# Designed miniproteins, single chains, continued (3): the designs that were tried, part 92

Each design is a single chain, and the fold is of that chain. pLDDT is the mean over its residues in the fold that is shown.

## One batch from the design tools (miniprotein)

Design m11384
Fold by ESMFold2-Fast:
Structure m11384 (fold): chain A 74 residues (1-74)
Amino acid sequence: MSPEEVVRREFDAAFDRIVAEHPDATPQELLDLLNQEAARIVQRVAEEFGLSPEEKKRLALEVNRRLQARVDAL
């Protein structure tokens, strides 16, 4: 599994969990929680796969784009 696939899978699971656990959260509160989790996932995956700083940056941009799209769809 590629770093991108691992990050998408883990982020999707974290998104579903955080949204379900915080039904009364504001969009800003959800965005803050999701940004924190996205950063943790990217850091862990970058370390696990031995990614370069440039590869980690691309992974972070992809996750942030996915996060924004999913929050906007709520």
Scores: mean pLDDT 83

Design m11385
Fold by ESMFold2-Fast:
Structure m11385 (fold): chain A 96 residues (1-96)
Amino acid sequence: DITRGVAAIAYALGLLLRSKGHYVEAGEMFYRAGELYEKAGDLEAAGEMYYLAGEAYEKAGDPRAAEYYRRAAELYEKAGDEEKAAEARAKAEEAA
């Protein structure tokens, strides 16, 4: 699946950027990966990517963190992962 392949590349680039302290750029790559996984119908992977975007933006002090944690919670809930959904909601409240 080409969509999942491109998502995996964005995720890998996000990890590299995060390892170098480029948190805003890492968040952008994780967000892009999340959009691609969501288009591919992989809601759990999409939720994980938005959660990672939230963490990256939180480390950057970027106000987008809360929004991506909320988006992660929505996708985890749709995927049936209530535990991860609850964790993401708690993170959204902390980052707001």
Scores: mean pLDDT 88

Design m11386
Fold by ESMFold2-Fast:
Structure m11386 (fold): chain A 71 residues (1-71)
Amino acid sequence: EEEEIEEEGKKKNAVSYFPLLFDPDPEVRARAALKLGYIGDPSAVGALQRLLTDPDPRVREAARRALEKIG
C-alpha cells in the first residue's frame, strides 16, 4: 500500500531532524526547523513551538515559518 510509503517516509525524515533542533549551532537548528516545515509533519509542531523562544532570532523566524507551513 501507498500511504504507508509516503507518510512513513515523511515521519522518518522528520524524526531525523528532531535532534538537530537541539544542536548547539543556531544555523543547524534554523535549517532543521525549516526542513520540518517543508516536510509538513504535524508531529513536529511541539518541537517547533519550543524554538519560538530560542535565543537566536533566525531560529525563531525559521520555527514561525515552519509552523505556518504545517498549519
Scores: mean pLDDT 73

Design m11387
Fold by ESMFold2-Fast:
Structure m11387 (fold): chain A 97 residues (1-97)
Amino acid sequence: MLKVLRVDGGKEGKPGPIEAIIDYLKKKYPNITYVELEWEVKDGVATLVKAKGYDANGNLLIEEDARKIAEELGIPLPRAEVTGPDGKLTTRIAVPK
């Protein structure tokens, strides 16, 4: 089941690591309307594994390893505390125009 995460806007003048990844994907593929983030959950911590960008028709435009994107952008790999069992978690985020 897909969980929707609100992108944390952080403090003014500083994009969060998830926002930076979404911006990176949107820059490569301007037609992205939503992003699916695949996380690995261990001991209540979700670590981002993959980012997938989709257009308005549901076509997959890009799939990249989150670690590769984070290294290219010079940002920390996104992590979040979560309640739930260990395993895979997928979240869907709508990307503004």
Scores: mean pLDDT 74

Design m11388
Fold by ESMFold2-Fast:
Structure m11388 (fold): chain A 60 residues (1-60)
Amino acid sequence: MKTFTISVSNPEKSIAAALTALGLLPDATVSVDGNEVTITVPDDPEKIAIAEELQQLYSS
């Protein structure tokens, strides 16, 4: 498994990032802690690529 942490500017963006992650990666583990979203995905290159894209899109 591979874990990605997304740091956003406010909690509204962390919720948006988490919902997007759950929509694209329904078998991933997603955790929200204020301004941080942690996404843990299976060791699957396609799912890792999606998680990396989400980290890049939502990170502040």
Scores: mean pLDDT 80

Design m11389
Fold by ESMFold2-Fast:
Structure m11389 (fold): chain A 111 residues (1-111)
Amino acid sequence: MIEKIKEILLESARGTAEALAEALGRREEMEELLREFEKEVEKAKTLEELKAVVERFLRRLAELIVEALREQGAPEAEVERLREGLLALVGPAADGLVDAAVREVAREAAA
């Protein structure tokens, strides 16, 4: 069961990272972030550990988004507000992503 949840989370992360790398022009940093995420997902033994791994991934993703906007000349006050807002959403987003993966595996097992 957990291995299927890991597979879904990795596929979702790869799709999101590819789209954002294209939009932000941060392909090298995004590829490195994905490599670290894949390594940490492999080590996770529980759903709680997977949630923590997803939270770390989302926090680093938020920092990459903030840095890209700063490079594009966004005002520092707006960049800081966005950073605070994104970081506040990390926990709920990680919970939602793991729960969605669990539901998908449960649906496949019922078929």
Scores: mean pLDDT 83

Design m11390
Fold by ESMFold2-Fast:
Structure m11390 (fold): chain A 99 residues (1-99)
Amino acid sequence: SAEREAELEKVKEAFKNNDYSLIEGKSEGIKYFNEGKKLWAEGKYDEAIEAFEKAIAADPNFAVAYYELGKLYELLEKYEKAEEYFAKAKELDPNFEKA
């Protein structure tokens, strides 16, 4: 598609110019997201929140990270915070339904 070709061209231009900021943000987002999931599995909820917040700071379009942060706030019975993050996840990716 034209969108895929435009994205590929941006990635090629970043490589050519040694500008990895677009790729780096997404890579850092995934790293912090995986850290957050691990911390959550270990019951370290406050540290998991910080990791997910770092993931969305690195990649503000990371819909899955907003959704998981919403679920974590719901687990902690912080329902207003959970709704805010679920709304943001759905705004970024309409395939996310409110939990």
Scores: mean pLDDT 78

Design m11391
Fold by ESMFold2-Fast:
Structure m11391 (fold): chain A 58 residues (1-58)
Amino acid sequence: SELGKGLLELTKLTVEEMKEDGLKISDEGLKAAKEYLEENVSKEEAEEALKLLEELKK
């Protein structure tokens, strides 16, 4: 989907920026992102985005 493509690209850019800054995602942030992605994008797009976000887990 167009929304899914945009959200995946945004997630990739955000993860790259956060890695450069040494930032981590909280458990609450990851849960919120999972809920949002599962409601708004395909299962495959959500799984790909979540894998990227999990690399930032503290």
Scores: mean pLDDT 78

Design m11392
Fold by ESMFold2-Fast:
Structure m11392 (fold): chain A 92 residues (1-92)
Amino acid sequence: KEELIKKLEEMKKKAEEEKAAKAAAGDERGARLAEAEKLFYEAGIAALEGRWEEAERLVREALRTLGELYGIPEEEVEAAARAAVERLKALA
């Protein structure tokens, strides 16, 4: 499990670098997609560490970002985030 956390930290750093590169290139959409990816890795780390409130917040932020980019209603984003967190808790 510690190995998985290390891998998620690596993926998070890669997503941070991708976000910075996309922003520097003027690709605002790509930068926001990289931010959502980073937030998902942060949520995974928080969940593995038992920080469920933080994991839920991060999943909601990531899904809200994706919802804005793809035109998904906020109500559907919030429902999806709640469902995902409850399923993760049930598996823990």
Scores: mean pLDDT 80

Design m11393
Fold by ESMFold2-Fast:
Structure m11393 (fold): chain A 88 residues (1-88)
Amino acid sequence: SYIEELEKKAEEYLKAGDREKAAFYYNQIGQIYFGRGEYEKALEYFDKAIEVDPNFVEVYETKANMLKLLGKDEEAEKYRQKARELKP
């Protein structure tokens, strides 16, 4: 499947030491699940993206938006704040 191809790319970049590209592909998978309404899987992949690249601003913003949709307003604000702290 397309997601399996993206996961393979993320793994290949991670093995090559390219954390930024690995996180990019994990974020893409998370966004696909988010678009499908599969929020638990989306969160899992956003968390993987944060783990491999803790400075990836976009993933904190996307995770915050999704947490707000799930009614987790306090957690959402925490991730929005983290995104603001990482911006220039």
Scores: mean pLDDT 87

Design m11394
Fold by ESMFold2-Fast:
Structure m11394 (fold): chain A 65 residues (1-65)
Amino acid sequence: AYVNLGNELLKLNRYEEAAEAYTRAIELDPNFAKAYANRGAALRELGRYKEALTDYERAIELDPN
């Protein structure tokens, strides 16, 4: 699954590729809160703070627990 690929890429500090993998996961399931949260983490590591904030806000909207 693309989320699993993204998670492995994050562990390898391959943040741009991780963000791309999470983007593919979101394209397949736009309600997958965890994919938004994890893409936000990757984007934050890349210094893309505005995009990371947007993803975190979306993750909270989809899963506020």
Scores: mean pLDDT 87

Design m11395
Fold by ESMFold2-Fast:
Parts: C-alpha cells; sequence; structure tokens
Structure m11395 (fold): chain A 69 residues (1-69)
C-alpha cells in the first residue's frame, strides 16, 4: 500500500528527529495503526487533511514513547 509506505517513511523521519532508535517492526506497527485510523489518506497529496491527521497521530505516539523513556 502506498499509504502504508508513506506512513512508514513519516514514522521513520519523526523517530529520527526525536532521537528514538526504533526497530523496523515498531515503525511498521505505528504506520499500520495510522493507516487503519485514516484509511482515506492520499499519500500523493501533502495537503490532504487525512494525511496531516495521520502524520500528527504518528508524532503524538512517538513523542509519548520518548517521554516514557
Amino acid sequence: SEAFEAMKEKARAIAEGLGLDLSEEEIEEIAREAVKRFPELDPSNPEDPAYGKAADFILERLVERKRAA
């Protein structure tokens, strides 16, 4: 799925920015959850509101993981 691959790349970029060392499996889990919550997202349109919501969801989940560490 293009949406899944886009969310994986987004999760990887956010994790790197936050200094989180996550496994590929953890990145895939977060990306899968984002796509499940926002199945209407258009990975080819960065102005898509659903894409923005999915990205914000990933950011919130990763920020919470960093706070717990």
Scores: mean pLDDT 83

Design m11396
Fold by ESMFold2-Fast:
Structure m11396 (fold): chain A 68 residues (1-68)
Amino acid sequence: ERPTEEQILAAVETVVRWRVAQGVPRDRVLADARLMVDALADTYGLSPAQRAALLARADALVDAVVAA
């Protein structure tokens, strides 16, 4: 079953929120989020455009969670 982009981002958000709660610095959380998006994009055969959009959304998500 191929997850939706929203399901991928929900999984990334769960990991990002957990890492931030553990006191991991923003740059490491961002690197982890990007690696997760890339791994899921490779696993589910996402297009380059879909990958780029998810990476941009993951970056924004990390910034929003860190700023909260």
Scores: mean pLDDT 84

Design m11397
Fold by ESMFold2-Fast:
Structure m11397 (fold): chain A 68 residues (1-68)
Amino acid sequence: SKLMEAQRKSYEIGYKLGLELPPQEAIERARKEGIKIGKSLGLSEKDQEVAAMTGELGAIRGSLKRRE
């Protein structure tokens, strides 16, 4: 449940960053935000990485939407 919460929050933040920032910067910031969210929820390092990757995916999707 906490991992799913971290993934949802990370994706939402990443998506917003992808809409607002250049793609590479959005991906980098989304990764860092995912790790911060995972740490704040007490997730393992492995689950923090999953949250980071989910944030990156959100940023990519937001960047693609911005170009449409």
Scores: mean pLDDT 88

Design m11398
Fold by ESMFold2-Fast:
Structure m11398 (fold): chain A 76 residues (1-76)
Amino acid sequence: PLATIKQVSQRTGLSVAETAALLEGLKQKKIAFAGYPKTPYTPSMNSSQKAAVVAKELHKIDPALYQQLFGPPPPA
């Protein structure tokens, strides 16, 4: 939902449009990540690293939606 996308955008510093695109890519299994990022978002991150940042914040905001898209969280 748009409200969740806005909240993730606010927490990460990514734009609303980029956050929405990354979530869509993750939903369609076109983007993958191995685990949650250990560093905050930076502009030098690739799509997989940005997707991991978005997924980490999504899990905090909407764990039910996270579980529907990804299943259990990746190991630390």
Scores: mean pLDDT 69

Design m11399
Fold by ESMFold2-Fast:
Structure m11399 (fold): chain A 55 residues (1-55)
Amino acid sequence: GEALVRELMIHDGGLSEEEAEEALRLLREGRYAEAAKLMGVSVDTAKRWAEALEA
């Protein structure tokens, strides 16, 4: 779910709360390349995060 993904972005990814909210927005919009760039991960990893967001 979204809450778990947000916590992992902040805790494990080192993102600020604002960066995590923007990354979540990009993932929800299917903008995986932009989300991946913001998160510092691969596009495949961003797609996996989007799958976790829906769980």
Scores: mean pLDDT 79

Design m11400
Fold by ESMFold2-Fast:
Structure m11400 (fold): chain A 72 residues (1-72)
Amino acid sequence: MSEGERLLARAEELVREAERYLEQGDPQRAFDLARRSSLLAQEALRAGADQRRVDAILERAEEVARRALKAA
């Protein structure tokens, strides 16, 4: 597995956890995890990960962050 693929997989795991914390009523943790997911997704792109997959994770992370800010 390439470095970009490993970073992408981790970013996807973090955004899934962010979505879970948002559902559980913890917007602060959801926001922090979404931010970390975005940073890892950008690192994955620089490491050669597929741009469309990176963009999908970034969109999900932005949506979590947006909802977390409304709940705070």
Scores: mean pLDDT 86

Design m11401
Fold by ESMFold2-Fast:
Structure m11401 (fold): chain A 66 residues (1-66)
Amino acid sequence: MTKVVATGLSDDGADAVADVAKKSGGTAKVERGKPAKVVATGLDAKGATAAALLAIGDGGEAKVEN
């Protein structure tokens, strides 16, 4: 039951983070803006790591809460 808060994202980066969260059995709320934000909950450890790495790769930041 890991939570990831990703900020500073592009729209494409936010969609990628949300997609990974859903594929890992979690849920994601996408807050579109300049920049975009995603709050993902209910992730497994692999999904949380993948979501955080995608956010950082998009030039954003990620906080992982276990």
Scores: mean pLDDT 81

Design m11402
Fold by ESMFold2-Fast:
Structure m11402 (fold): chain A 60 residues (1-60)
Amino acid sequence: APLRAVIAEVTDPNGTKKYYAVVFDADGTVVHISKPLDSVEEAEAAARALGAEVVRRITP
């Protein structure tokens, strides 16, 4: 089954926005969380590098 990913936007206590790719399998188990990245595009690229389909671009 293909991997799926959600891109999460997180604002750090110092006001800096960071983006995480959260990758999960068909059962909904989280298999990978990326390092904090500076852009949504970098987080999407990290997910795609693992073969994941990005299903949500930003999580509020």
Scores: mean pLDDT 77

Design m11403
Fold by ESMFold2-Fast:
Structure m11403 (fold): chain A 74 residues (1-74)
Amino acid sequence: SPEEELRKRREEAMREELERLREQALSIDDPVAREKVLALVEEAERALEEGDLETAGRLIQRAMGELSRVERKA
């Protein structure tokens, strides 16, 4: 069905975003900021495994926000 295909595409896009966020987080020199972003990525990965795309999306946004803050401080 169209909704099933849209859900699959959202899940695939979120997995790709999480892989990028993980790589970016590992490049953070500040260990506290790095751990915070990695924790959000891990929580989002768990939410995706449970099929909770709403929670996964929110956690991805929070991880991106933390990365943006690190970039602004540099």
Scores: mean pLDDT 84

Design m11404
Fold by ESMFold2-Fast:
Structure m11404 (fold): chain A 70 residues (1-70)
Amino acid sequence: GAPLTPAELQAGLATLAANLTRFGLAAVGTAPGVDDLTLPADTPAAEAAAALADFHARAGAGAVFTLSAA
């Protein structure tokens, strides 16, 4: 399908970051040719959002996020 718009991407990443904090979830981001991103369950929402946005900028459309309960 078509890639997300910048506004949809930012809204999605902000929602993901807020939910990681709210539900005590850890996240791992993976993509071909890019180092994995690891976000512990206690990562502040603003820091998580910034890290997710930076990872997506480097990884592109191939980014995959795995969520786990802490």
Scores: mean pLDDT 74

Design m11405
Fold by ESMFold2-Fast:
Structure m11405 (fold): chain A 75 residues (1-75)
Amino acid sequence: EQFEADLLAALAEIIIGITKFVLENVDLTPEQKKLLEEAIKKAEEAVRYAQSGDLDKAREKLNEAIKLLKEADKL
């Protein structure tokens, strides 16, 4: 369980880091920027839930972040 929590937190932190890098270094539309900022917020929630041991909510928030990133990619 601790291993899964640590892994979910690490994956969410990687998503946050990459998404912030994209926001800083890539020319994006305002709509793409909004979706990426929302994805960061969801990934930050995933980190918090993983650290508190709520793995179900951590997975849910991580999936929400990924969905937002996929929507940004379509624009």
Scores: mean pLDDT 86

Design m11406
Fold by ESMFold2-Fast:
Order: C-alpha cells, then structure tokens, then sequence
Structure m11406 (fold): chain A 55 residues (1-55)
C-alpha cells in the first residue's frame, strides 16, 4: 500500500541521515556527501508519493 511504501521511505531516510551524521563525526567527507545525497533522493520520492496520494 502507499502507506507502507511511505513508511519504508521514511525508515530509509532516517537510516541514511544517521549514516551521514556518523560519517561527518568521523571526518569522512565522501561518505557524508554520499549518504546526504541518498537521503535527499529518498525525501524527493516521499514528497512525490505525498503529492500523488493527497492531490
């Protein structure tokens, strides 16, 4: 269902954000940039599902 897809995207977004923060604290700029980009892509997918579900 749309709700389950949205929950999965949010769970992945939280995990990628956590990994980005851990990389930042470790001084790993490459991993921080990678996980930040992945989190932004997940946020875009989540927004698209919201617009489709509630339009």
Amino acid sequence: SMTEEMKQLLDELVEKSRKAMEAYKAGDEDSNKKYTKEALELARQYKALLEKAYA
Scores: mean pLDDT 84

Design m11407
Fold by ESMFold2-Fast:
Structure m11407 (fold): chain A 82 residues (1-82)
Amino acid sequence: SRIEELLELGRRGEEKDIEPLVKALSDPDPEVRKAAIEALKLMAEKLGESLLEPVKEPLSKLMSDPSEEVRKAAKELYEFIS
């Protein structure tokens, strides 16, 4: 599934996979957006500061997301990488 594919990118933790995960943060499906946040969190411990610039602005927008679960996940990741 698309969710499993996104989580696998996060588990691999490769810098080249940041862009497709950031793109998935704008997906119309809230479950896909949540999976992209979880995948980026998995990458954060491996890539550190390389995530900060491309991810902070998209995550800040998700703090106002219509899905409560997406808002919560975005806030948790934003605080983790800040």
Scores: mean pLDDT 80

Design m11408
Fold by ESMFold2-Fast:
Structure m11408 (fold): chain A 66 residues (1-66)
Amino acid sequence: VVDVAQQLLRATTNGDSDTALQLARQLRDLGYTGYATRIIDAINNGDYDLARNTAQALLDYARRQS
């Protein structure tokens, strides 16, 4: 999950919506439905700040659980 979160943070920082949406779908399939839904909604609304902040929160969460 750390790898997916890192890639997602990079994609949202670069404005790569296609990659970010694909990675968010992977998060949903891994059981991180809440994070995935927030990121997808933020990207669809053009709120890349919210998408980046959510990806960062997921990365911080994943690092604490390791």
Scores: mean pLDDT 81

Design m11409
Fold by ESMFold2-Fast:
Structure m11409 (fold): chain A 84 residues (1-84)
Amino acid sequence: VEELLEEVRRLAERAAELAVEYARELAAPEPDLERIRELEEEIRRLEEELRRLLAELEERDPEAAREAQRIVQEAIARAAEEAA
């Protein structure tokens, strides 16, 4: 279970990083449309992987799943603050 929580942390941090980059690219004077597309694809892939890991954690250990959800929410909140 610890390995799954560590993986959730890693993916959540990566997704948050890409979300900030995506927001900055959209706000750029000359947005790189290809970079935006690449970022959207990577974010989607990471979100799918996170959803899978959260489902697996919920099946194995509901308490760990709640902790993982908190980790994801904290990463999202931090990314939103950083992008503002």
Scores: mean pLDDT 81

Design m11410
Fold by ESMFold2-Fast:
Structure m11410 (fold): chain A 59 residues (1-59)
Amino acid sequence: SIEELKKEVEELLWKYGRTDYKIKGETLEEIADDALEVLAEIGDKELEEELKKLLEKYR
């Protein structure tokens, strides 16, 4: 579900030090866009790979 995706993305971002970030998107594409903005700020390749794998799981 979209709510499960939001939770898993927030938990992933928390592991990379973003405990204060909340996903604002309500669709898969909006959640992906929100997460990619944070990824661009962090610049971590492992986070990028984990995020892409997570998003594919919900497509």
Scores: mean pLDDT 77

Design m11411
Fold by ESMFold2-Fast:
Structure m11411 (fold): chain A 85 residues (1-85)
Amino acid sequence: SAPPPIDIFDEVAFNAEYGRQLGQMLVDGDMTLDQVRRQLESVRANSSRAAALALLDAMRAVLTAAGHGDGVALVDEEEARLRAS
């Protein structure tokens, strides 16, 4: 079921920025792949589908620009899992 349409753009914008930050932390080595996976599991459990997808899209952009293949693969796996739900 779709969540009520209260501040959907703010939630999406917040999660896009968080995805950018998670991608950068992974690139910089401030977080491991396993730590990022746990954060993505939390986002999937606690956020709207639109917000979770915005986070994954923003994170993919950062990781692709940095050439971080393992990170891109993680994002693609989590996006496929989210879309299959």
Scores: mean pLDDT 82

Design m11412
Fold by ESMFold2-Fast:
Structure m11412 (fold): chain A 82 residues (1-82)
Amino acid sequence: MARELGEKALKEKDPLEQGRLAIEAGQLASENPEDVEGAKLAVLAGVKAVRNAKTLEEINLGIAGALAGIGALFEAGSKEKL
């Protein structure tokens, strides 16, 4: 599911919706640390949303999406060492 949302976020052309989907994908990936691909897609979509953003609101959503994905990746990495 996080991967599917991340893929939708990458395909989204509206930076506001792209950032929103990236946040959702990153949050869902943090609930399932095995979905490393979903977390990576959330980071990529968040960064793309920032690059395509025309307003500060769009930039903030893109940043939040990228940070959510990064947080999910840290969770996945910490479990690898168990």
Scores: mean pLDDT 79

Design m11413
Fold by ESMFold2-Fast:
Structure m11413 (fold): chain A 69 residues (1-69)
Amino acid sequence: SATEQEANKFYLQGNDLFELGRYEEAIEAYSKAIELDPSFALAYYNRAKALEELGRLEEAIEDYKKALE
């Protein structure tokens, strides 16, 4: 669907930002992907990794748990 395509677009933008070390911007992009597709396990997983890089460990754990559902 158009919504799934848009979610994937934000997910890929988040991945690019993560590779550049722009972790806060990556989190924002992943969050947009999750807003469009709340079942997007990979977006939760990658947002958790970005949160972990920033030392936001409690938030990272919550997203890792969401990725496993």
Scores: mean pLDDT 92

Design m11414
Fold by ESMFold2-Fast:
Structure m11414 (fold): chain A 83 residues (1-83)
Amino acid sequence: MKKLEELSKSKDPKVAALALLLLGGELLKQGKYEEAIEYFKKAAELDPSLRPAALYGQALAYKKMGKKEEAEKLYEEALEEAE
């Protein structure tokens, strides 16, 4: 995790975005859903090509938090972006 935190500060926005996306995934595994959502949003802002993956991660976080309607909407957005 510390190595991903270091990479998230990279001057290369694509490297930083990918590190933030992966860090968001690790936060999901730890049950830190609100932090994971923030990291996914930041990753998508730095690299829009990661937006489908970031939306999917946010949807999964909301589902685990019991916010099913918000999760479903984000899943639909992620699928539309991936198609």
Scores: mean pLDDT 82

Design m11415
Fold by ESMFold2-Fast:
Structure m11415 (fold): chain A 97 residues (1-97)
Amino acid sequence: SEEEVERLKKEIAELQKTIDAERQRMNAEVDRINEELEKDNSPETLERVRARAKELGERQSKLDEARKYIDEAVQALENGDIEKARELIEKARELLS
């Protein structure tokens, strides 16, 4: 239905906002890591930074996968495949949880 399509488009828009907000938070965290490294290059700080960088990399990977599912959901809606769009939106939502 047209009402269902409009609802799914709204869900896609909200998930895109969530992805953008998380990207902003990650960028701020990267800036903090870079500032810490400029002030202290000790082995202890390097190990802490490596752990945080690994976590950020894992979060970035999930954001990239969520974005891909959202792009595929948009394509599914354009093709009239409402059920596929819904499934892809849920997959993106699970990655962002």
Scores: mean pLDDT 88

Design m11416
Fold by ESMFold2-Fast:
Structure m11416 (fold): chain A 68 residues (1-68)
Amino acid sequence: SVAEKLKEIAEELNKDPRIKAELIGEDKLVIKSTLSVEEIIGLALRLIGDYPDLEVSVEGDTITITGK
């Protein structure tokens, strides 16, 4: 399910102490971090490539992942 996939992504990302990934309900993952703008863009592009069935968006310093 989308919820299980988002939970697995959150657990993996939270291994980096600079990243705080929080699951909001069962359908939205919010990623906040102390990463630079360039690092945030790099992370977002990696997530888009790894999870083509998920919607990845970036607003400022926050990455949001939802089901399509």
Scores: mean pLDDT 84

Design m11417
Fold by ESMFold2-Fast:
Structure m11417 (fold): chain A 78 residues (1-78)
Amino acid sequence: DFFSDEEIEAIIKAAEAKVKLSDEQKEALRKFLRTTKKSELAKMSEEELYVRLSSVPELSSLDAETKKAIVEAIKAQL
């Protein structure tokens, strides 16, 4: 019950429609999405998912607007 590579790339593309992500940030996001179950993410509110993303070391330093765009992109794919 994990995102497929196609779903992960769709999430990244949706986030990049609003914000720019570095190659390192995109790789960290891909790793997060490959290792976190869809069912786990689907149970989270937007606020809970924001906190979970902030717990990823490579993503923790992203500004609030960038993290919000990633949260919205993930929720749209669930």
Scores: mean pLDDT 83

Design m11418
Fold by ESMFold2-Fast:
Structure m11418 (fold): chain A 67 residues (1-67)
Amino acid sequence: MTEAIARVIGLKLRVIGALLDGDKEAAIRELEELIRTVEELARQGLLPEEEARRLIEEARELIKELE
């Protein structure tokens, strides 16, 4: 659980960093990595399905806004 949360937080910080740099392409790439990681963690039972779905939906919405 703790490792899964730390990994998600790390990826969120990378997204924030890319957005602060004004690099939309980098932000989208980090969001796609976040989605992949969250899906993998949920598949392994390391993240609750409800939390995983929320994170994935938020990331997908942000990607759509940045495209």
Scores: mean pLDDT 82

Design m11419
Fold by ESMFold2-Fast:
Structure m11419 (fold): chain A 57 residues (1-57)
Amino acid sequence: MEKYKKILEEVLGVKPVNEDDDFFDLGGDGGKAKILQKKLKEELGITIPLSELYKLK
């Protein structure tokens, strides 16, 4: 998921990021989770509820 990884790196401001990394351990918070949700919808056409983002690890 190259595009997903790049969006995570952009939102969190850190790299490298792997799909197995925990969003919150990388410095994510509720505000960044909302930004990630919006970018995923706009760039990949996928909609993920905040509850599912919190379950990504």
Scores: mean pLDDT 68

Design m11420
Fold by ESMFold2-Fast:
Structure m11420 (fold): chain A 59 residues (1-59)
Amino acid sequence: SKASLEKLIARAKALGDAVLAANPSAKVTVEQIGDNIVKLTIEVDGKKTVLEADASELD
């Protein structure tokens, strides 16, 4: 649902903010890559971590 998607995006942003607080040089990107798919990308010291979650699994 849209509500589940919005909650997932909010959680991804909160996680990204926590990473930036601990690692000010980090690059964090939150994007919607599908109708219900949210992608969080974190880059720290050349290391790239990608987390993808499907909001439809929360419905």
Scores: mean pLDDT 80

Design m11421
Fold by ESMFold2-Fast:
Structure m11421 (fold): chain A 56 residues (1-56)
Amino acid sequence: AMIDEAIEELKKLMDELGVDPLEREYFLALVRGDWDRAMELRKKILEKTQKELEKK
């Protein structure tokens, strides 16, 4: 299907751009409609961001 082609292109593009693995999986989960997985990944991304803010 068209969406499967888009997912493959998106994966390749993210890998080439060096997108963070957590953010990469989050976007892929959203595109697949895996909301439970996406929510877990979002929590991990927010925790990572909070850690970075602690350096401020």
Scores: mean pLDDT 76

